Designed miniproteins, single chains. Designs and how they scored, part 43

Each design is a single chain, and the fold is of that chain. pLDDT is the mean over its residues in the fold that is shown.

## One batch from the design tools (miniprotein)

Design m1473
Fold by ESMFold2-Fast:
Structure m1473 (fold): chain A 85 residues (1-85)
Amino acid sequence: SMVEEAIKALEETIKYIEDVLKNNDLPEEIKKKLKEKIKEFELILEGLKNNPPPEGSPLAKPLAEKIIKEAEEIKKEVEEILKKL
């Protein structure tokens, strides 16, 4: 299921960012940005779990693909931040 893939991507990305925050001494501005991103993803995740789009909906695939892409983009941004430390 595309929605299940998006849920997994969000859960894995939240965990990744939390692990980065725990294991690295980051500048306060970066910590704040990443914590805000976790909150944003947690809200999206809650929304998807409580009110998922129907599997046959023409909106399900584009929504899931957008979420997965945003999760991948933030992971890459975090990796670039870690390289500059």
Scores: mean pLDDT 84

Design m1474
Fold by ESMFold2-Fast:
Formats: C-alpha cells, sequence, structure tokens
Structure m1474 (fold): chain A 85 residues (1-85)
C-alpha cells in the first residue's frame, strides 16, 4: 500500500535527512522538513517503488532553494534504499 511505501521511504531517509537538517538554520530546516513531508505524502499515493521515489523527489523540489543538488540526491537515495528493502 502507499502508506507502507511512505513508511519505508521515511525509514530509509531518516539518518541522511536528520544530518542535513542539523546543518540548516531553524527557518531553512522548517522548509526542508515541509518538502520532505510533501514528498512522503506524494509517495503515500503511489503503488510502486519507482512511483514513491519520484513522489519524494517531487516534494523535495519545492524546497530546492534550501537544498543543494547533492543533499537532495542523498535524501532521495536514502528513500530508495528503504523502499527496496
Amino acid sequence: TGKELADKAREGMAKVANEILQKKSEDEAEKVSAGIMRGLNEASKQETVEGAVEGVRKGLEEAKEYLSEEEMEKIVEGAREGLEK
């Protein structure tokens, strides 16, 4: 189910997301967290691993001015690893 996909993505990205958020200001961290929550919500609407990964990426793109390309890709790869487990 989409909820299971979102839960797996959250678990897979948790370490990387926490490390990135700790390096941000409070205001930036709130915006990045909102992007992550949007991505997990989009993943919860999907029925496939690839759809859930694209959902996460779509949510993070709304926070792109607060994330480097490397940071965004690390979060997405964490989500992918969780989903493939």
Scores: mean pLDDT 83

Design m1475
Fold by ESMFold2-Fast:
Structure m1475 (fold): chain A 75 residues (1-75)
Amino acid sequence: SLEDELNEIRKQMAELSAQVAEIDAKLKEIDKKPVTDENIDEYLALVDQRNALRTQLAELNKKYRELVEKIKEEK
């Protein structure tokens, strides 16, 4: 059902949001370390990973909104 699809999207969004939170925690810990090339490289890699997850979240959010609108139109 469309409600089951919405619940699946909500679950996926929650999982991705948790991953973003874990990366944010790692970034905060790196920010406490001395400025070294290795720490900068790790920081940038984590930022890239976070940006990729945020893009996926934005796509899921768009799909969620489209499904909500479709459900409203059918009622």
Scores: mean pLDDT 85

Design m1476
Fold by ESMFold2-Fast:
Structure m1476 (fold): chain A 75 residues (1-75)
Amino acid sequence: SMQRRQDIYNQLMEQVHRQMEELLKEAQRLSEEALATGDREKLMESVSLYMKYMQQVVDSYAQAVEIAKQQELAE
């Protein structure tokens, strides 16, 4: 069901946020330092960290859909 997919996705996203909390803090720190100093390399590093986070979000969505399908087939 759609509700089962949403519940699984929410649980996976809570885990992703917990695991990625330090990465997101580091990304923000680097972007703030880049803005203050004009350091392009730090800005690019910040962008790279945000992209890693976005990839994990996409992967978690795909995983939630697959888990929900398997559970629905087992019923």
Scores: mean pLDDT 80

Design m1477
Fold by ESMFold2-Fast:
Structure m1477 (fold): chain A 79 residues (1-79)
Amino acid sequence: KLSEEEVRGAVLFALRLAKKLTGEVTDEEIEELEKLPVEKMVEEAVKKLREIASKTKDPFVKKLLEEVIEQLREMLRRT
């Protein structure tokens, strides 16, 4: 059973990774998501990552973001 803190950490890591790879995530957006309950934080982060994946022209970045989305969904199911 995963803790909410572990899931929050994974979401923050995923958003910061997307920021570094694409520049499509701002620190302000990460800060706003961090204020949400863990379930809503995962939901909104997945929504944002899907939007970025749909806009990216790099097939490696797109595949990586899609894998990250699936991992975050699985982690939430284990809380």
Scores: mean pLDDT 82

Design m1478
Fold by ESMFold2-Fast:
Structure m1478 (fold): chain A 69 residues (1-69)
Amino acid sequence: MKPLSDEEIDKIMEDLDLDGDGTVSIKEISKLVVPTSPLRRKIGFYLDLFKKADKDGDGKLTREEMLSV
C-alpha cells in the first residue's frame, strides 16, 4: 500500500544491518524464520522486497533500493 518511510527503513537497517554500511543482507533475513522472531510475520514482505529491489542480485539491499519499493 504505502511506500516504506525513512523511519521504517531506519528500523529495518538498525535490526538487520550489522555491518553498518547501509545495506541489509538476505542472510540476516533468513535468521527471522525462527519461531520466536518478532519479525517472522514480515518474512514474506522482506523476501518480496529483496525480489523487487535487489538490483545487485547479491542478496543485499541498500536504503535507496528499499525506498524505491
Scores: mean pLDDT 66

Design m1479
Fold by ESMFold2-Fast:
Structure m1479 (fold): chain A 92 residues (1-92)
Amino acid sequence: MLTKEQQTRIQMLAGSTEVSIRALMVTSGEKLPAMEELIDLLNQVLADAEAGKPISDATLEQIKKIASKLPDSWKSSVLKTLEEIKKINEEA
């Protein structure tokens, strides 16, 4: 189970990543299916964190797969966010 501090940190990471993806969508002028799928998965991460649930490895793997479909400039940012969430999850 996540502590309140872990919940807040995961929510901040997922929220900031969602903002970055939305900024990419505005810059590209296109909605790629992968970007919409990533936003949906990030919203699931936010919901699980709010409920105090550790983020499942299955959810993290899905985000990693979707990140592989993003432009290389954004892939690294998403992968860094995943590693940070995984570390917070392991602190429980």
Scores: mean pLDDT 78

Design m1480
Fold by ESMFold2-Fast:
Structure m1480 (fold): chain A 55 residues (1-55)
Amino acid sequence: SSEVEALIARAAEALRKVAPDWVETFLRTMSTLDEQSAKELANAVLKSIEEREKA
């Protein structure tokens, strides 16, 4: 869905700031997952990055 694609893009953008070398691996992994699993992982990545930026 467009919402999941937007979420993945947002997570990849955030990941580029803290671990740019991992972005390609992240996007490749997302392409192999179903929509629900991709959404869960993208949300987990975003939360982890937000926690680090606040600390």
Scores: mean pLDDT 80

Design m1481
Fold by ESMFold2-Fast:
Structure m1481 (fold): chain A 98 residues (1-98)
Amino acid sequence: GPMDAVIAELDALIAAARRPDVRAAARTMRRAVRLAQQGNYTDAILLLHRGIRRARDPRVRRALRLARDGVLLMQQGNWDAAIAQFRRAIALLRAADA
C-alpha cells in the first residue's frame, strides 16, 4: 500500500537505532501508521501525543509531531503529503541517533 515504504524505513531505523529513545519513537510511529491503516486514527493520535509528552530530545519531539501531522494527512487521504511528513520525521530521528 502507499505507506509500505514508510513502514520499511521505520523497520530499518528500529533495527539500526543506537539510542533507546530514538528506537522507542520509531516503534511508536510504526504502531501509529498501522493503527491509521486500520482506520483507528483516534488511537494513532493518542499514541503519538503520549510519545511527544515523554520525549526529552527536541528533535525526537519534533519528529513525533511530524508523524502526528502525517496521520492527519492519512485520515484526509493525502498520501503523498503523509509520506513526505513521515520521511521528514524519520530523517530527524536518524539525525538525533547520530
Scores: mean pLDDT 92

Design m1482
Fold by ESMFold2-Fast:
Structure m1482 (fold): chain A 82 residues (1-82)
Amino acid sequence: DKEEAWRKAEEYARRFEEAIKAALDKSNSVEERKKAIEEARKYGKLMLEAMRKAGVPQEELDKFEATVEGAIERAEKVVEEE
């Protein structure tokens, strides 16, 4: 069901955004922020899989994957700075 797959993609996208926000929150401990980065990796992957099932073209999926990876890399650098 493409509609269900799209709803799941939207839900996972929200979870990904929440995880990135938590990873960038300097009031959280380094340990909590590292866990948030792992959560972002999980939901980013689930979002892309759900988008693929919803019929999003591979060209668009590649662009979203690059955006997801870039956001995670930036969050990792911020956590390394403490």
Scores: mean pLDDT 85

Design m1483
Fold by ESMFold2-Fast:
Structure m1483 (fold): chain A 62 residues (1-62)
Amino acid sequence: SKIEELLKEASKETGLKFSKSTPEALKALADRYKFEITKENLIPIVKALGVKNADGTWTIPK
């Protein structure tokens, strides 16, 4: 999906790792608050709402 591609690019550019559930959580968030996930807002959203797991991956809680 578009969000999965954006997460792969963000991972390559920033070194951040994302959990398997992150694309679905971001899509649910965007649908709930009526906005679109973009390259510019993806990392700020993950850092603001996300949790860093013990394995170093970032997850957005549901």
Scores: mean pLDDT 79

Design m1484
Fold by ESMFold2-Fast:
Structure m1484 (fold): chain A 71 residues (1-71)
Amino acid sequence: MEIKSLEEIIEEAIKLLESDDEGTVLAALQGLRSFGKKAKVAIPALEKKLETEKNPLIKGLLENLIRELEK
């Protein structure tokens, strides 16, 4: 494994998005939001999570984050 970099941290947050635990997913979303435009590489993973997510509150957060990162 390579040294921890911003890209590695974002990669770990993307991994956490695949969790079935709502708290873990929310923490990952908060982390990605805090990185702002640097987290644009997570957009495909966020879109994929959005199409499989069934919690409407988390779906709203995913949609908002994707739009914010696209800006």
Scores: mean pLDDT 79

Design m1485
Fold by ESMFold2-Fast:
Structure m1485 (fold): chain A 61 residues (1-61)
Amino acid sequence: SMEEVLEEIRRLEEEIEDEEELEKAVMGVLMQAWDAYPEEAEKLNAEVERIAKERKERREK
């Protein structure tokens, strides 16, 4: 489900500290999700951007 995809992305954000490795892992998950749930792609992308923004803000603190 889409919730499981978002949970996996959040888990990757917590487990992977290297930006390049994280982007590669998240992109892999997103590509599979976009193929399975094309109608949810825009919503999924918005949530991923929100998670990435929270991570960036955490790094600045």
Scores: mean pLDDT 75

Design m1486
Fold by ESMFold2-Fast:
Structure m1486 (fold): chain A 95 residues (1-95)
Amino acid sequence: MEEEKIEKVAKELLSYFLEKFKDIVTPEDRIPLAAYILELVKENDPEELYKRIKEFIDSTDPEAVGKKLVDAAKKRYPTFSEEIKERAKKIVEEL
């Protein structure tokens, strides 16, 4: 099924966020951020989302955008399903 493709794209996006926003993202933020990215990838076409997020990241102010994304991810994390939380933890552990 698409789950392997979803996890691959989520890992690639998380790696992009961690590289682009390295001064903003702490180790404690990684699991919430991974869960947030997984939900986005699950609800959208993975390849189209990946392209759009890459273009957005490359064109933005890392400090302002990174902080906003981390805050959004952390606020939404408690509302995610246990399945998404476990998958996010696995992705972060595999980095």
Scores: mean pLDDT 74

Design m1487
Fold by ESMFold2-Fast:
Structure m1487 (fold): chain A 62 residues (1-62)
Amino acid sequence: MDPIVRGLERAQELLAQGRYGEAVQAILEGLKEAGFEDIMKALKALELLLQGKTPEEAAAAL
């Protein structure tokens, strides 16, 4: 499993629970495991998940 996709799947679960800060943290952790330290990519991924994109679609857009 791609660490970015794994982080985004966790974030989607947290967003469904209204836990927005933890969702952002999950995305940042997935990006860090993949070698990225970019908060703007994390925010873009969050926006895509909120628009109803799948974790795989959000990861492909980064």
Scores: mean pLDDT 79

Design m1488
Fold by ESMFold2-Fast:
Structure m1488 (fold): chain A 69 residues (1-69)
Amino acid sequence: MTAEDLLAAAREVEPQLGRRLDSLEQVLALAEERAAAALAQVAADGANDLAAVEAQVAAELKKLRELLA
């Protein structure tokens, strides 16, 4: 329990309080990046149903965008 650790945590929380929306946008960007990586993995595995997986991923990302808008 150090006062210095508490102050460091408070400094991290202060910018996050002002940037809650930016944080949510970063989470959405990370989800999009992970979806792209999953599609690349499906392509690497030679899946015959790549188009269907791609369409499903696009639909989920669209839903996330609408929920965070």
Scores: mean pLDDT 64

Design m1489
Fold by ESMFold2-Fast:
Structure m1489 (fold): chain A 95 residues (1-95)
Amino acid sequence: MVSQMDQALKDWAARPPLSRQESIDWAKMVGEAILLMSVAPDSLLSALPEVVKIANELEPSIAKKVLQELTRKVSSLKSPEELVEEAKRLAEKLK
């Protein structure tokens, strides 16, 4: 899981900055992904690579909001599948 998260973060880092604001939004998104990884229960860690993959396909500002909401809700989620479904639901709602 950590190696898959590291790869997703490297993929984000390899993206050329489109603007100063987009670079700031990207940095905030990366910070939120790290925070989610740090607070997620061990039972949900298997879902984190898929969640990061979903976030990486979104605009950084939207991905940041999705990750923030997931961090707020992660303690109430019961399974890896619920975490992935909540990530998809938030991505659809916020795009």
Scores: mean pLDDT 73

Design m1490
Fold by ESMFold2-Fast:
Structure m1490 (fold): chain A 81 residues (1-81)
Amino acid sequence: SAMEQIHQQAVELLSEYSKEVNELKEKAKKDPSKAEEMLKEIEKLREELLQRLEEIGAPQGWIDFVDKEAKKVIEEVKKEL
């Protein structure tokens, strides 16, 4: 179904986002002087993720949930830096 295809695409987008965020977090931990730059890039990745979810037709409730979870990840990254 169309919803199953959207769900699969959303899972792939979330997986890619999580991988990129973890790579940026590792870079920030190795070089704390770049922490602010890496956090800005993570925020940009969040905005791009939400836009791509909207473009594939993900339900607004999924987009809102993903936004909330992504913001929690950013706050946890800030605590670790």
Scores: mean pLDDT 84

Design m1491
Fold by ESMFold2-Fast:
Structure m1491 (fold): chain A 141 residues (1-141)
Amino acid sequence: MGRVVFRAPESAVDPDFYAKLKALLAGIEPAALRADISLELLNDPETGAVLLRITFRDPATGEEVTVEVPLSSSPSASPLVREFSARLAAIADQLAAGELSPEEALLRLLELAADYVARTLSQELGDQVRAIARAVAERLA
């Protein structure tokens, strides 16, 4: 069963940014639970970055797959972390404005995670995450 868990301390990021992340996860929680996806905000003790942890089960293999996306509102964060943090904030803003449904926001979050994995680990693993996102989209429709 999917679930949303909030564990990240606000001191790791700007409070306004952290509030947006919490609101996003709360807004998409019903869709995530229906899709058997677990979402968690964690603080990385080595970097001080907030991690978005996404856990889902690959329907083809039954394997549990976990993706961690580092997030920061800090100008000293790496360019990649800043890019993905800005993209996630945009999804949160669009959900709050009613421009995205919770289901659409969840799918954009999964596509963001797939892109992050493709650019940091491997294109093949990113393609696997994207295939899972498509399977989730079909179940949410």
Scores: mean pLDDT 77

Design m1492
Fold by ESMFold2-Fast:
Structure m1492 (fold): chain A 97 residues (1-97)
Amino acid sequence: HMEEELRKIQEKIDKMTFEEIVELGVKAIENNAPDGIIELLAIKAFYKAPPELQPVIDEFLKEERERFKKHAGISDEERIQLRVEFAKEFLKKLAEL
């Protein structure tokens, strides 16, 4: 059952370190995991990021905000896809640090 699997994944992620979440995120992207899992990993990485990375994260969030402004008037489906693509870019950027 997908709902139960998602809950188990959330519980596992909550016990992981920032580094483990970023590594899992990159693997999830490479293995074409469901968009919801990729977004969840990006959100958890954001909240577990060490203080030293906050300036980098803040700059990345500013880029996301500007990208959404640029694509004002797109469909809800396209907006969701844009958010997922940004989550993938975020996880990949964190893995490069």
Scores: mean pLDDT 78

Design m1493
Fold by ESMFold2-Fast:
Structure m1493 (fold): chain A 69 residues (1-69)
Amino acid sequence: LEAALAEIDELAAEARERLATEPLEVVLQKFEQRVFAILSKAPAEDRPALLAYAAGRAAELRAEHERRA
């Protein structure tokens, strides 16, 4: 679980950097695609926690985009 959460954090950091050069929709699509790959390989018991965490990171990306507008 902790390793997957750390991987999501890394993906979110990369996504935040992409906000400077790519539209929000593209950044979120790439982020969600990568998160889906993590979820597909994770045990069923861990998926709710990973989904909630990823949703939080996505909300932060949207807020960061709004701050840059």
Scores: mean pLDDT 78

Design m1494
Fold by ESMFold2-Fast:
Structure m1494 (fold): chain A 94 residues (1-94)
Amino acid sequence: APLPPATPQVLKDYEVDLKTIPKEEWSEKALEVLRKFGDTPELREVIKAVEENLKKWKEKNKDVDPNDRQLVATEIASALNAVGLAFLAAQLKA
């Protein structure tokens, strides 16, 4: 499902940034934006979980074909980014 209506300008800017950035960098950009928002315990836990999952994935997949590795990394990054945006939207509406 798309983000809820009335998304603040910062979240809109974040979506625009992701469209112009290479997909392999989406997870890192998403985490950077989340950290700028992050001053709640719940958001800090989400950020930590995303960082740990990406680190573990990168370490486990060192021997995978670079092309396949980048594709899988992009899909994981996209999924984690969607979770982060949904979390921010929910927090801002509470």
Scores: mean pLDDT 55

Design m1495
Fold by ESMFold2-Fast:
Structure m1495 (fold): chain A 74 residues (1-74)
Amino acid sequence: SELDQLEAELERLIAELREAVRAGDEAAMARKIAQIGELVQRIHALDPERGERVERRALAELGEAFRLRAQRAA
């Protein structure tokens, strides 16, 4: 289904975000965060319940990315 394809794309973008964090690539992190946000909005528009679920998933991963970034800056 379209939703299953979008959720698979979200997991790919999350993996790419983790790579950007490890590499210290601020530009790549910003691009992946924007892409994740856009994808979450698309899923939410199609299915609000799945949208809430993927939003929680994305927010947890973004929180971890920001935490790791802050630790490197300190």
Scores: mean pLDDT 86

Design m1496
Fold by ESMFold2-Fast:
Structure m1496 (fold): chain A 61 residues (1-61)
Amino acid sequence: GGAEQGIRDGIAKAEELLAQGDAHGAYAVAGNALKEARSLGNEEAAKRAEELVKQALAQGA
């Protein structure tokens, strides 16, 4: 569905932003994906998005 695709796209975008050194952008995108994943009960996606949020914070977000 559109919401699940949005979560997948958000995770992919956050990973791209981290690779580019955009920690602030990655934090925002991963945070939104985490919120959506939690709202849908998608524990696997929520775990991945949470990891990306933590990585962004570690890089200065």
Scores: mean pLDDT 86

Design m1497
Fold by ESMFold2-Fast:
Structure m1497 (fold): chain A 73 residues (1-73)
Amino acid sequence: MEEEIDAEVDLALALIFLAIGNIDYKRGNKEAAIESYEKAIKLFEEGAERYPQYRDEFNKLIEEAKKKIEEVK
């Protein structure tokens, strides 16, 4: 239960950073967007290691964030 709740919190936090990055990118704040996407990737990577049962979901989100960074750079 606690481990399951922690996985949901980590996923939610990572998704929030991904959303913040998207907002910053739309506003033209490239540096802030990249920083937020990198934070999201780190959280998704940590989640994939801690919760192998959700690894495929985390990997899809990591690829999405990486594509966003390439669009900004």
Scores: mean pLDDT 78

Design m1498
Fold by ESMFold2-Fast:
Structure m1498 (fold): chain A 114 residues (1-114)
Amino acid sequence: SKSLSEEEYEKVLEFLRRHGVDPRVIEWLERAKETGRYPTLSDITLRVLLAVAPRGLEAVERAARLIEEIGEELKVSEEERETVRRIIELVRRAVEAGLSPEEIRALILEELAQ
């Protein structure tokens, strides 16, 4: 996965702030900026979806729509978009199965390593 540029990162951060994404995700993004290593859109997708997973499937679907919208605006690669879609589908299935955020994270990291 390709790391976001500084300009892409700032655009994502502002977009997520405008849409009321969980403050813990915003804090994680701000810390990433301090290190000079910007995350990938896939990393952001996982963090956002894990933060909303306890609120149930409808919250995950709403967050997924926001992520796909910003991904289109950023014109990220098709490979990155496919990874984002795969994360969204895995989180949806795991939430439907009643998994905890920790279990969802472990499952996705295992699947992405394959």
Scores: mean pLDDT 80

Design m1499
Fold by ESMFold2-Fast:
Structure m1499 (fold): chain A 108 residues (1-108)
Amino acid sequence: SLASVEEADALAREARARGLSAEELRERARELAPTDPIVALALLALAAERAREEGREELARELELEAQIALLKMIYEKQGDKEALEAAIEKISERTGVPKEEIEERLK
């Protein structure tokens, strides 16, 4: 919903202004994921940006992967399109170098 997207953007801006660490943003995203998945996704994206600002490239990549997997879960839940899910998993695997089997495991 538009309201959820606007709320997610506002919360991400506030978290950035407060100087929260990548780990603090990740933890908050995980706590919110069951009830506010759009907000959780925004916080994971911000956490990845923070990790890069801190010079922690490996953590940034892991957080980006976590955000992409969270997005896949949301898309699949809404549309149930198995072919679209498989195509997206292949794209993420090619882009990140993470095996498709690992991405599939993380989706469950």
Scores: mean pLDDT 77

Design m1500
Fold by ESMFold2-Fast:
Structure m1500 (fold): chain A 57 residues (1-57)
Amino acid sequence: DQQLQAFTQQAIANAQLAVSQGFDADDVLAAIEKQFKQQGFSDQQVAASIQAVRQAL
């Protein structure tokens, strides 16, 4: 899914920036999960993307 991949890459960049600024990684991941669910991605797609973001941190 091209759109899911684009959102995941943007989320990784945003998460890395937020953590570098002192935000807690788990709080950042929770915010990203909420955003993905708001965009209408499935629970499985959200879980896979959150795992990718967590691994990039």
Scores: mean pLDDT 83

Design m1501
Fold by ESMFold2-Fast:
Structure m1501 (fold): chain A 72 residues (1-72)
Amino acid sequence: SSDDIIAAIEAAEIAETSGTTLLNVALGLKRPLDDAGLAERLKEVGAERAIEILSRVYLTEETRAALIKHLS
């Protein structure tokens, strides 16, 4: 569910660099998506896979806030 993905985003480690890049790579994207597109892609891959990816990446504070907003 979106609530499970939001919880995983809130639990993700914060870093000033590379968080969005690591998300795009982990999702197998040829072109990087904006935060709205990343939120939709996380829903498309399903909660189990999204949680797995989010447990292994760093997010910027800006990206975390934007993803939560788009999933709420």
Scores: mean pLDDT 72

Design m1502
Fold by ESMFold2-Fast:
Structure m1502 (fold): chain A 91 residues (1-91)
Amino acid sequence: MEKELLERVRKAVREKDQKELLEVILEAVERGDGELLKKIVLIIAEELSKITGKKISKEDIEKLLKDADELIKGDKEKISEEMRKALEELE
């Protein structure tokens, strides 16, 4: 369910749970769900902005959304493998 995944992202950012955050992003990438991935990116940006007090520019958000779109259209297998390796390296 989309709402459940987005709440998991919010909690992971607040709790600094990089493993959970990466797992949710990996699930969106493996599904090929570009809309879900874009929503995840926006939530990460919003929650990080709240935690750090740093305003994220529209240009930065647009670049992240473009990168997310390329991620879905690109080599999903290679990207999923790289993300799985990163997940294994997290303590």
Scores: mean pLDDT 72

Design m1503
Fold by ESMFold2-Fast:
Structure m1503 (fold): chain A 86 residues (1-86)
Amino acid sequence: SSSTRQQLDQLLADFKAGLEAAVAAGDLDGMKKLVDETVEKLFDLASKSFDYAGVSQALQQAKDIVLQLAGDDMYDYFIDVVTRKL
């Protein structure tokens, strides 16, 4: 739905801004916490909205944000967190 799409867009915007701030601060624990919280919110949205396609696309965008901003080690952490939810 348009409401779910707006929630996904906001969640991704908040994730990107938070990750940029944590990367700039060198805050590895903050990056991991942000990944944990964002993945949890995405799976919560999937369970409530049944918009599995929209959430799948948002997970892909979040993955790309992690890889671009935080690098390979944080990407591996992101994949581990997502896999634990599957």
Scores: mean pLDDT 86

Design m1504
Fold by ESMFold2-Fast:
Structure m1504 (fold): chain A 87 residues (1-87)
Amino acid sequence: MSLLEQIKELVDEFVANVENLSEEEMKEIADKIIELYKKLSEEDQKEAAEYIERKLTQALLDNADNPELVAKIIAFGKYISKELKKL
């Protein structure tokens, strides 16, 4: 499995399980995504960033009536964005 495919699977795991994930588990998934992202080519980093944005935006829309899940999704996206901007 490629590094890009691993990132996509981790993002899909997050959106599928967000209701049941603790703050610590969400951080572990995010940290794994960041670690894999650092190893990607610039082209694959762009693809990964676009995939993350698309999937998290869709998750926000799908859960718009659930403020707890919206907060979790926003926190996850902000954490990843903050850490990737340091690269």
Scores: mean pLDDT 87

Design m1505
Fold by ESMFold2-Fast:
Structure m1505 (fold): chain A 82 residues (1-82)
Amino acid sequence: MSKEEVLKKVAEIIKEANEIIEKAYADKLPKEKLDKLEELRKKLMEIVDEIMKLIAEGAPQEEIEKKLKEAEEIVEEMKKLA
């Protein structure tokens, strides 16, 4: 995966996470679910920061792909809550 493809995938993941939270607030989900979605988004942003650091350091592609998979798993968990 190229650096451009990684950045595009990160942008898509962030967009999807934001859309999930926006819909959850619009649908007036219980506060407990909204709080959990916000916690998952915070964890997602921490993984995004790690991906950006790995890219900046020229880390192996396999390490970047592993972190992308972790980010995708958080988005899937967010979908299950919403």
Scores: mean pLDDT 84

Design m1506
Fold by ESMFold2-Fast:
Structure m1506 (fold): chain A 83 residues (1-83)
Amino acid sequence: SAREAILEDLEAGREPALKVMKALEAGDAEGAIKAAEEAGKAGGGTIVELALASELTAAENAGDAEKAAAARAALDAVVRAAL
């Protein structure tokens, strides 16, 4: 069913989302972008997009320009890879 397919996609996106968030926390912009692109290509991009949008908002609110830039670049990468 559609519900089962959605849950499977969410499960598949879980590990990529954790990798992206960990890379952003470590200041690894390249690692975050690469993990986001891989998630987009694999079809698990939805959870990664949501996680990145949340991290971008948090970084902007904290005034962390480097983290905000990395989150934007990773978000762009996951969206482009999913197209």
Scores: mean pLDDT 77

Design m1507
Fold by ESMFold2-Fast:
Structure m1507 (fold): chain A 110 residues (1-110)
Amino acid sequence: MKKYKITITITFDGRVTREQAQAALDALIKEAEKLGGVKVTGKIEDVPDRETPASRAARARYPDGSDREIRGTLTVEADSKEQAEKVIELARDIARAFGATRLEVKVEEL
């Protein structure tokens, strides 16, 4: 049976707390695991604008974090296309509920 790899990237404005972003990802993982026949891994990453002195100076000007993004990436391996579609639907619902600014979904056949 062909497996499907779904990569879901949820992006939040830096005014959303890291804890809220993590709660969104945790909710997605729990709901996806309820579908059965899926393997789920997820992580939160700060979008790394830390690499230049200029980005560090910009962060000092925006202490509320409004210049920053919080990115959550969820990788799901699904045993069927139907399970993949259900995971994508869950991701859209969770992103909307938690106030995500962007949702990106990539589906690959394994």
Scores: mean pLDDT 69

